# Designed miniproteins, single chains, continued (5), part 61

Each design is a single chain, and the fold is of that chain. pLDDT is the mean over its residues in the fold that is shown.

## One batch from the design tools (miniprotein)

Design m18225
Fold by ESMFold2-Fast:
Structure m18225 (fold): chain A 58 residues (1-58)
Amino acid sequence: GEREEVLRKAEGALEAAKALGVEEAERYATQHLEIARSGGDIEEARRYVERAGELVGA
């Protein structure tokens, strides 16, 4: 489902951010992973996923 997709992308973005050492992207990825896990706002989680992706070039 949509939450499963966002969670999968969030996990990928977090791993990429950690591997690249981009602290800002890691913080954004951690935030959207937290939102996705807690059942929060999917639109907010998606924005953080997009921001993390921009910072890691993914």
Scores: mean pLDDT 69

Design m18227
Fold by ESMFold2-Fast:
Structure m18227 (fold): chain A 98 residues (1-98)
Amino acid sequence: SEVEELIKELKSEDPEKRVEAAKRIGNLTPEQVRKAAPALIEAARDSDPEVQKAVAETVIKHADIPEALEAARAVLNSPDLDVQIYGALALAITVASR
């Protein structure tokens, strides 16, 4: 399925492919995003700040799913200040959606 292929791409050695996969997951149905949630939470801790930001954008699009809060918190825990801003925005939107 598309979601299973995107979960594999989230683990690509190419950070540009991981960014694209995280963003494309954001365009899937809530049920498909929930299937990808464990992989997205891992990607929220990715070594590339652009991947972490893409995860935050995907969380914002799906703030109502149960897993969104954990993913937002994972992005917020980044040592990168710019990524922390994305994580804080995702957390605020996710909390407001509860």
Scores: mean pLDDT 87

Design m18228
Fold by ESMFold2-Fast:
Structure m18228 (fold): chain A 104 residues (1-104)
Amino acid sequence: TAGLYINLARSYVAKGEFDKAIEYAEKAIEIAGEDNPVAQTALARAYLAKGDYEKAIEWAEKAIKINPNNSRAWEVLAEAYRQLGDFEKADEYYKKAEEIRKKN
């Protein structure tokens, strides 16, 4: 069931319906538990899309703590720091995401 809500959250981000994306990502966490890095990354992405960069960073960091090989969570961190104007951290975290993606 969490997987369905994660997919709905991603779909609503793509459609620009960020409040619905957050609602479905929160439902995914409620069902999967707070220690699910995929659900945490979906919520981080929804907050990023809405422009809530502090919450995006918070949830992406939680996902990375559980799974440091989660390239999508590193991408959320990179994008959030880029939007906040911290281009050095953005570049660092984006390179980390690419390294993980190349390792497969």
Scores: mean pLDDT 88

Design m18229
Fold by ESMFold2-Fast:
Order: C-alpha cells, then sequence, then structure tokens
Structure m18229 (fold): chain A 83 residues (1-83)
C-alpha cells in the first residue's frame, strides 16, 4: 500500500544539472542565451530537476526531435511544477 512507498528522488543535484547544460552548450545544442536562462531558472527553483525527464529531453534535443527553444521551455516548466 502507499504506506510502504520508498521515497524515490525524482531530482538530480543542481551541480549535475549545470554540468549537463554546459556540455549541451559546448557541443552546440544550446545558445549562450539559452544556457544562461537555464542557469537562472535553477537558481530560482533549486532541487527541481527530474533526471528521467531531463534525459528524455536531452536525447530528443540531440536527435533534432525538439528545438532548443522547446527544450528550454519544457525544462523550466517542469522546474516550476516541482517547486
Amino acid sequence: GPELEVPLTETISDEKFLEIIDALYENGYLTEEQKEKLKEAVKKYPGTINPKFLGLLAVQLKRGEITPEEFVEKVIEQMKKNA
């Protein structure tokens, strides 16, 4: 039952998120402006990054299935919902 639920952390460290965003920028998937927007958002909504959602969006971004603008919007929207 719900009383036996193990708390699953649906978040990663803000430091690890920043490393991922820097790597996406260095590999040309994000502009400098988009990188800075994401860094600003994590400072405003610390501890709100879902690793599975981020991983899915990063794969979609790298494959060209979503735009960098859509990636930024969806990540920030999730941060706001988890805050």
Scores: mean pLDDT 79

Design m18230
Fold by ESMFold2-Fast:
Structure m18230 (fold): chain A 93 residues (1-93)
Amino acid sequence: SLSDFSTTPSAPTPEMIALAEKAKELRDKLGLDYATVVSERRKIGDGLYEKLVATAGKDADGTEYITAARVVLNEDGTVVSLEYADEEAIKAA
């Protein structure tokens, strides 16, 4: 699956940054090692929908990580595209 991903992450949207911040707050509030937050489905075209997914956690070295992705779905829930945002850009926001 990693070989199917672009090596150049996309710039994060403001909505991705907000979702990532929410994931961090949820992780810290509940004392979790990681937390994942998913946005509601947003219609972006005829039979096309968008979801944003953000995860905030700590790796095995205790280093904090954050990921955010834009998922485009067909009406039946089939994934059409998955785009990861640049982690450094998310952290800088």
Scores: mean pLDDT 77

Design m18231
Fold by ESMFold2-Fast:
Structure m18231 (fold): chain A 60 residues (1-60)
Amino acid sequence: SEELEKIAKEAQEIFLKLSEENRKKVQEKATELEEDPSLTNEERVKKILEILKEELEKEK
């Protein structure tokens, strides 16, 4: 969906702003979410965006 594309773009932009250490942490969390069969792709993407925003806030 157009909304999911917008969220994915925002997630990518935040990911590129993160330190290598925090990018690794986000990747580990994303893998855990990918292996959770109870989550939809939309829910998974939204949770990844939330994690990215939290890691970005830690760098401020």
Scores: mean pLDDT 79

Design m18232
Fold by ESMFold2-Fast:
Structure m18232 (fold): chain A 95 residues (1-95)
Amino acid sequence: MKDLELGKEYAKQGKYDEAIKKYEEALKKDPDNAEAYANLGEVYADLFRFEEALAAYEKALALIAKNNSPDAAARTARIQANIAAVRALMELFGL
């Protein structure tokens, strides 16, 4: 949890390399942490690393689908919107 929260703080500061390291540390402790994958997707998208962003978001969606939680629908909708935004940016940039 602390690694995930610190990763979010680094991302807010634009310290994306530090954010990625903290999210990777969170995933070493909990490989099924869908939130860590979703946050990695956001950081990769901000870095224009769109293929890595899509891969991270797709892992997050798979984990959310596996875990039937009360907030699954809202989390799924948010990640699907982020995937659509990344794909739109890829099309805009000819990637």
Scores: mean pLDDT 85

Design m18233
Fold by ESMFold2-Fast:
Structure m18233 (fold): chain A 84 residues (1-84)
Amino acid sequence: REEERRLLRELAARYDAAEDAALRARDRAALDAIADEIAAALEAAGYPELAAWVRRNGATPSTLLLYLAVEEAIEEQERRKALE
């Protein structure tokens, strides 16, 4: 889904500096706030399932990008297994 991937990339870019600052400060509340803002933006854009996943996992920019990479890798691996 192209629109979801674009939105996740844009959100990751917007909050990248904030995540980095929060990690350096060891500020869990700031990390939670970033995840909540990302989740709210996803929900407003019509992606409530992704928003729930973000809230459940406290997903920040790095986690969003990792999620996309892992999801694609798992899907490709399942395709390969299905062919065997």
Scores: mean pLDDT 77

Design m18234
Fold by ESMFold2-Fast:
Structure m18234 (fold): chain A 58 residues (1-58)
Amino acid sequence: ELSEEEALKKAQELFDKLSPEEQEELEARVQKEAKEKKLSHEEAIRLALKLAEEILAK
């Protein structure tokens, strides 16, 4: 499992591979989930990484 810093770096690298529309959708989903579930900063980063990987896998 990646550290918080490594997860952030990987999430940013995957984010750069997304289209602008996918990037906006990912940011909106992360912000919504973080607010509704009161996620920590680390949890929000790991969620962003997971969602970016799921989008790229399609």
Scores: mean pLDDT 79

Design m18235
Fold by ESMFold2-Fast:
Structure m18235 (fold): chain A 60 residues (1-60)
Amino acid sequence: SMEVERLKLLLNLYRIAKATLEALAERSKNPELVEKLKKDIELLEERIKELEEKIKELES
């Protein structure tokens, strides 16, 4: 399914984005930036879970 293939690509992109933001937060000395990045990481985690659930439903 093209839809499943598209969702898997999007999932991979979100995982890469999350890993990148986590690395940036770990290296940053700016507490305000780290706080904002943590919130963005939490939002990405929620989106990743939603995509994983949707993919499972479509492949079931």
Scores: mean pLDDT 88

Design m18236
Fold by ESMFold2-Fast:
Structure m18236 (fold): chain A 57 residues (1-57)
Amino acid sequence: MAAEVRALLEEAAAEAAKLPPGGTVVLTRVLGDQRVTATATRLADGRVEVEADVAPL
């Protein structure tokens, strides 16, 4: 469970790093009975900001 969530966040961050500043990546995956959404945004200073949302199906 935790490993799959971490992998999703890492994937979102890696994709966002390829975008211009302000670019956003949203990845959604169903893990068991939960829907996990990872949102990654490329910031102007070159950082990537990542958030996870977990919702029951």
Scores: mean pLDDT 79

Design m18237
Fold by ESMFold2-Fast:
Structure m18237 (fold): chain A 57 residues (1-57)
Amino acid sequence: MDVEEFRLLVLSTPEVYEALKDKEISGAEEAGKAVLEAAEELGVPEEVIEALRKAIE
């Protein structure tokens, strides 16, 4: 899925990886929020962020 591929790209970004590495993410909702926040911080297009939000929530 395009959303899954994007999640991998976000998680492979050093800044996102370091931020998530220190957090205990045990729920899908928590993981979804972290990915959305990282995408917004990285300046990902709103269209992609909307697609992620719909897929997660």
Scores: mean pLDDT 59

Design m18238
Fold by ESMFold2-Fast:
Structure m18238 (fold): chain A 68 residues (1-68)
Amino acid sequence: SGLEKLIGLTLRAIGDPDVTATFHPDGVLTLTAVGNGKKVLEELYEEAKKDPTLSAELKGDTLTLTEK
């Protein structure tokens, strides 16, 4: 499900000290990167785009993920 994928991506993100994950009450996840964390966001964005149950948007150093 989209929720399981979203949880998996979050666990990968919080394993990196240069990435911060924020859950919003409406089921939106925001990932913000500093320095070397930007490559992690780009990899997570490419993975999220392959899942049809997720909406993904990458703007600068911020990746926004939403379950459809």
Scores: mean pLDDT 78

Design m18239
Fold by ESMFold2-Fast:
Structure m18239 (fold): chain A 57 residues (1-57)
Amino acid sequence: SETTILDSKWVTAPTKEEALEKAKKLAEELKKKNPGARVAVVQVDETTFQVVAYRLE
């Protein structure tokens, strides 16, 4: 099976709590932009997250 990446954005902030809050808002936006897609929030480091909208095929 293949994974199709529909959208991907990075967020960073001075603290983990601030970065996570930004990532959550971005995840909500990506869900609205990509109806039916899966959205994952991945921690890259202490203050950096990646938000990915994807589809399994």
Scores: mean pLDDT 83

Design m18241
Fold by ESMFold2-Fast:
Structure m18241 (fold): chain A 63 residues (1-63)
Amino acid sequence: SFQQLKDQIKQGDKNALLRLAELAERAGLPSVARSLRRLAEKDSLTPHQIATALGVLDELEAA
């Protein structure tokens, strides 16, 4: 569910970022998907990077 994915992203779960990237790619947003995959390669995420990923999730949920 989107709520479960949101909670996992808030915790910095990189597998959740990869799932979000798949959703973005299926929605026709390959550049967004690429950016999310790059975030998943980081050893740690900043609060700003987490907020950016949550913004993408909110946009996809609203679509």
Scores: mean pLDDT 83

Design m18242
Fold by ESMFold2-Fast:
Structure m18242 (fold): chain A 92 residues (1-92)
Amino acid sequence: MEITVKAEVPDSVKVGEPLTVHVTLSPLPEDARVEVYVDGKLVASKDLPAGATSADLTITPEKPGEYKVMVVVTTRDGRAGAASEPKTVKVE
């Protein structure tokens, strides 16, 4: 079962300000978990019901740098999943 995932992030944020990751999904075939990774480290997650088409996840950067953000979605049974294209956010 094919799931499509798109992640939208701001080009830059300041340290201590909320960085919101807007996730757009094809309608989920079943309950799933969305996970946000920064440089390969899990930083946020949210459970989504079947039929969900979007989610917002917010992280607060504590250090300046370039953050490589990627979103992964996995169905509850582990049989389907997708990853977004990595995007870079500049934290100042």
Scores: mean pLDDT 83

Design m18243
Fold by ESMFold2-Fast:
Structure m18243 (fold): chain A 50 residues (1-50)
Amino acid sequence: SEEEIQLIRDYLAGRLTKEQLAARLGLPPETGVEEADRLIRESGLEFDLS
């Protein structure tokens, strides 16, 4: 979603921690960081910054 994309961009810009990204995406506290990493990789947005 557009909200998910914006949250990932905020994380990549250093405005949000990975834990905060996971929480805002509604992911579980124990696995949310791993799920956030997966979503970041699947989005390809990290490559837009290079």
Scores: mean pLDDT 74

Design m18244
Fold by ESMFold2-Fast:
Structure m18244 (fold): chain A 72 residues (1-72)
Amino acid sequence: MREEAEEYTRKGSLLLGEGKYEEAVEYFQKALELDPDYLPAWLGLGAALAKLGKDEEAAVYFEKARKLNPDL
């Protein structure tokens, strides 16, 4: 559901800003379980994984985000 996906994405972004990258990943993953087409959650998950040094995983999620919006 979009509204719940937005709330989890907001919490993930807050955690990302606080340096709580592993917790941010969990919240972005929950958002994608609720709405797999929610672009901000894909971007957030990629950013959090990149901060954890998981560059290959981050690239996969950024590529998925780009496919959802090819104008990126």
Scores: mean pLDDT 81

Design m18245
Fold by ESMFold2-Fast:
Structure m18245 (fold): chain A 70 residues (1-70)
Amino acid sequence: SEAHKELLEAIGEVLRAIGDIEQAELELKKAEEAGDEEAIRRAREEIERARRELEEAMRRLREAAERIDA
């Protein structure tokens, strides 16, 4: 079923986005410990980007799940 395939793909996108957030948060912690203002700024921008990607991925996951129940 295409709906089941799309659900699995959407789950994968959510997991990748969560991983991106965790990585960016780790980069922020390292930058803060080093006192690197430029790296701190970049890491914060990466966190904001990854959070937006997670919101989009969760929206796609919800839509894919609804197609299976329909």
Scores: mean pLDDT 86

Design m18246
Fold by ESMFold2-Fast:
Structure m18246 (fold): chain A 57 residues (1-57)
Amino acid sequence: DLDKEIEEFKKKAEKYLKKAEELKKKGGDEMEIQILEGMAALLYGMAKWLEKVKEKK
């Protein structure tokens, strides 16, 4: 189910973004924040790419 894969990637991306935001508020490790934001960007990018593939069939 391509729809399920897309939703899973978006959900994971959102969780990583939320964790990064919480760390920013607490003055957490800059490197960890950057890694979490990077992981979220990759996951969201994968979801976007899959959406385009689905539109084209």
Scores: mean pLDDT 81

Design m18247
Fold by ESMFold2-Fast:
Structure m18247 (fold): chain A 79 residues (1-79)
Amino acid sequence: LERLLAEFERLAREAIEALVAGDVERARELAERAARVLEEAMRLIAETGDEAGRAALRAVLERLRALAEPVRERIEKAL
């Protein structure tokens, strides 16, 4: 699980960075990979009943939300 969560965070971070850089195609590819890894991690958490794993996933999502907040803010200001 730890390896899956680390891989998900890495891919999601790279996707956000690619999006900020304007590389929409790369961001999409990385986001698709991240989604696949996330599904695998969620399935493992569900099968094992791993409360610590669920908490770790929540922590990863909160860190990614913080990284995405500047991008979301720029989009809202552009509208």
Scores: mean pLDDT 74

Design m18248
Fold by ESMFold2-Fast:
Structure m18248 (fold): chain A 66 residues (1-66)
Amino acid sequence: MRFRVETSLPVEEFIGLVLRLMGVPGVRVKIEGENTLVVETTLSPEEAEALRRELESIPGVKVTEE
C-alpha cells in the first residue's frame, strides 16, 4: 500500500516522524519536501490501515492514498 503524508509540523517534529517510520520493518519512506513524504508498505492491509489511522490522528497531518 502507498500513501502520501502532508504535514504542517515544525521541521524537528517532521524529522522525528520520518525517523520513526524508517525504523518500522516493511515501511519505506521517500521525502518529497520539508513537510511532505510518501510511505510505501509491504505490510498486511490491516496493518497498513492501522498505520494510516495512526498518522491521521496526528494534528497537522493529512494522509491520502495513492
Scores: mean pLDDT 79

Design m18249
Fold by ESMFold2-Fast:
Structure m18249 (fold): chain A 85 residues (1-85)
Amino acid sequence: MSREVIEEEAELALLAMELSVAKLAGENAIRKGDEEAVKEVIETLRRIAERLRELAARARDPEIREEAEELLREAEEEIRRLEEA
């Protein structure tokens, strides 16, 4: 395994964790009726989505690319959900 693949795997794992935290923060913001917090979570999700898109585009490992694309879809769905709330 090359250093580049290890770095891509680590980035994917961190982005998956950041996405999970952002999803929880979004649910809490909606529950509290905190519109400003909802906007901040949407901005965070947009940054996560952009990083996932970049990772999917550059990843040499098909498994990393596939997982990044899957997480990107989840992030985009969560953004849509929060914007509709």
Scores: mean pLDDT 85

Design m18251
Fold by ESMFold2-Fast:
Structure m18251 (fold): chain A 61 residues (1-61)
Amino acid sequence: DATIQALEAEIAADPENAVAWHNLGVALLDQGEYEKAKEYFEKALRLDPKDEGAKAMLKYL
């Protein structure tokens, strides 16, 4: 998947990019990978605790 590969490359270049972790979580949700999506939303929140979107997604997963 080109989108997931691009986001993984972005995270490899900057592993503290909370937005990239959030977007990877969303892409994995779209692919039906719920457990991985949860893990990546948790990583996004660790980097940016103010990510209301990731926090909301974790409540429903």
Scores: mean pLDDT 81

Design m18253
Fold by ESMFold2-Fast:
Structure m18253 (fold): chain A 84 residues (1-84)
Amino acid sequence: AAEEHLRRAIEALERALEAARAGDLDAAREAVLEAVLHLARALPDVPEAEAALRAAGEALDALDAGGDPSPALERAIEEARRAL
């Protein structure tokens, strides 16, 4: 269950990064929200997912501020992969 949520989070974060790089910030936001849901569900069983969840939250903050979410998304992907 937790490993499945981590894989779904990584997939969503990779789609978010691709969308952000293409300039589709609405698609990027939707994908980050999907990733946050999966990371939150993994967190009780995989405490190491906390770093990925924090980075995904920073990506949402960047989107809300009209900034570039890409650096935070790249960190979230790296941290989620480490948690696997």
Scores: mean pLDDT 88

Design m18254
Fold by ESMFold2-Fast:
Parts: structure tokens; sequence; C-alpha cells
Structure m18254 (fold): chain A 93 residues (1-93)
């Protein structure tokens, strides 16, 4: 599927359920493919807010977007966030 087809599909889902975190994640990936990094990051942040289980994957994609924009400091920060959410959560809260 093309990035434009993925955007259309995600927007159709979000028109019915604006809180669908997976649809926001797919929208972000489509914008990332189109090199629209600002819209990609916005969509990934909405994916995390609506489905925190997506945090590790979404932070990884946000890191990729920042790396592509040349913001290596933010890319490293979000890579560390992705690793933290991928780790086994012990009883340390």
Amino acid sequence: ATAEEEIAAAEEVLAVDPNDGIAWLRLGVAYLKLEDYEKAIEAFEKAIKNDPKLSAVAYKYIAEAYEKMGDYKKAEEYKKKAEKFAEETGADV
C-alpha cells in the first residue's frame, strides 16, 4: 500500500473512533514515509496518549523522525524512552 492509501485508511478509522491508538500509529508511519516528520511525531504522540501499550513502538518511530530531521539529541532521548517501555517492569514504581 502507498503512504497516501495508509493515510486515507487511518483517517477513515479515526473518523469513527478518534481514540484508536493503532490508527494514530499507522497515520504516523505513513507521514514518516512521506518525510512529514512533524505530522508523524504528532500522530505518534496521540497514539501513546490513546494506547500507552504502543509507547515503545511509538517512541522508536519518534526517535527515527528526529534522527531524519538531524535532531540527534532528541533521537537519543526517545530511543532511551523506547528501551525503558520495552523492559520488564519490576515492582519499582
Scores: mean pLDDT 82

Design m18255
Fold by ESMFold2-Fast:
Structure m18255 (fold): chain A 74 residues (1-74)
Amino acid sequence: SELEKLLEEIEKLIEKFKKEKPTDEEVQRFIQLLNKAEELAKEKNDEEALKKIRELWKEFLTLLQQQNVVPPPS
């Protein structure tokens, strides 16, 4: 389904962001994909997808916060 493909793309982006800091454009694209996935999940009344999307939002925000942490002194 379109929703499943969007969720797979979002998960791949999170895995990429764990390895390298996202650009502003990648952050905006990620937000757009999450919003589209949420709309599709709401239309289908898919509670499992909505929970997954919420968890993906939380993971993404956590990654952004971790990337703003001052590196430990060498």
Scores: mean pLDDT 77

Design m18256
Fold by ESMFold2-Fast:
Structure m18256 (fold): chain A 70 residues (1-70)
Amino acid sequence: LINSGEYDKAIEAFEKKLENEESLNTYLQLALAYENQGNYDKAIEAYEKALELKPDFKEAKNAIKALESV
């Protein structure tokens, strides 16, 4: 919990980046940050946003399936 403060800063930076540019890589980085924080619901939301930009993106589809089983 105390060590999750570093992920909060990363998440804030990625969210700010998304306000200026919606990119597949930024959504993936945001999803990974949420995964590392243990916030799986938010990680799934970020992967779903990545799929809105690229519906055939297997990495995001596989990640959502993995997180749904947690």
Scores: mean pLDDT 76

Design m18257
Fold by ESMFold2-Fast:
Structure m18257 (fold): chain A 63 residues (1-63)
Amino acid sequence: ELFEKIKEIVKKYLGGQADSYIKGIEQALKDGRLKEYLKFVLENGSEQAKKAAEEILKVVDEY
């Protein structure tokens, strides 16, 4: 459920670039490093990637 919601957010902001970010997020979830990955995106990503990371962090805090 969490991962499905994350995919929806990434596709909303990044469209055709979503697949690469979705793979990164899936790996970070498996490693228990999702918040570190999202912080990295907030510091180094495009404006659209940063917006996706902000919205994902809000959803993660709800779970």
Scores: mean pLDDT 80

Design m18258
Fold by ESMFold2-Fast:
Structure m18258 (fold): chain A 87 residues (1-87)
Amino acid sequence: SLEGKLEELQRRLYELVKKAINGEITLEEFYERALELAKEALSIEDEQIRILALLAFKAAINQLEAMGHTELAEALKKALEEARKEY
């Protein structure tokens, strides 16, 4: 279902952010994985679900900034902007 796709994407984004914060992946790995997820989000044909997926990315960026993970926040912003250039 479209709702299931949104939930899975949100879960994958949460796990990716958690691994990065815990130092389990490098900044470059985080960027590459975030770019893949951002491209998946932008490829969602349902406009409402796509908007909700993009809001999840914005929430993650805000959380990373609030926690002082500035480099991770900037990497996620850059991944989203790069993905948008292809659409």
Scores: mean pLDDT 86

Design m18259
Fold by ESMFold2-Fast:
Structure m18259 (fold): chain A 90 residues (1-90)
Amino acid sequence: SLLERAKELLKLAEETLKEAKELLEDKNATIEQAIGLTIRAIGLEFEAELLLKKAREEGDEEAAKLAEEAKEAAEEAKKIAMEALKKISA
């Protein structure tokens, strides 16, 4: 169901956000880790946007809300992972 997909996507986005925050504070963080997290966050953001559009088209307001939260978490994870990459690459 769309709701089950939205719940799993939100969980993955929140886990990715947590990993991005931990990476930003890690003095031993590698460029490969930062790139990997950035790519993962971009993919999750894209999947959340597609799920949000589908949920809105089908009138599933609960799935749409969770997909929007997943998109926001993925966008924040992307920004933090990119900041970590910038810090490592400096």
Scores: mean pLDDT 89

Design m18260
Fold by ESMFold2-Fast:
Structure m18260 (fold): chain A 80 residues (1-80)
Amino acid sequence: SEKKKEELLKEAKELKEEALKKIEEAKTKEEIVAVLEEYKKKMNELLEEAKKELSDELYQEFAKELSKLFEEVIEAANKK
C-alpha cells in the first residue's frame, strides 16, 4: 500500500538522521564502525518488512530510495 510505503520511508529517513548525528558525534573510528553496523542492521530490517508488506512495484521504489539514503550515510562516515 502507498500509505505503508510512506510510513517505511519516514522511518528510513529518521534512521538516516540518527545515524548522521551519531557519526558526527563519534570520536573514534571504532565508534563510526559501530554506528554503521547498527544502521545496516536497521536498514535490512526495513527492507524485510517492505518485502512482506508492499507490492513488488512499491518494494522496488522503496529499495531504490533506501539505497540513496544508505549511500548518504556511508559518504558521511567516509568523510569523517
Scores: mean pLDDT 86

Design m18261
Fold by ESMFold2-Fast:
Structure m18261 (fold): chain A 72 residues (1-72)
Amino acid sequence: MEIMKKIEELIEELKKALEEGDLEKAQKLMQELLDTIAEAAKAGVPVEVLEKKMIETLKWAAKKVKELEEKK
């Protein structure tokens, strides 16, 4: 499950970038995360595991961006 470790590491870096307000870095990390998830799916990792991880991460990122926009 090495690819899952990479996904977790990318999620952690994405959270840090968003907390720091580095939206460009966060966008690049999000693209890399999506690419890594796509590769994991092609490699036969269970869709249920990938779907949960992806959805939770994207919801968290979207919520964080919204909070930064709403609360100046």
Scores: mean pLDDT 75

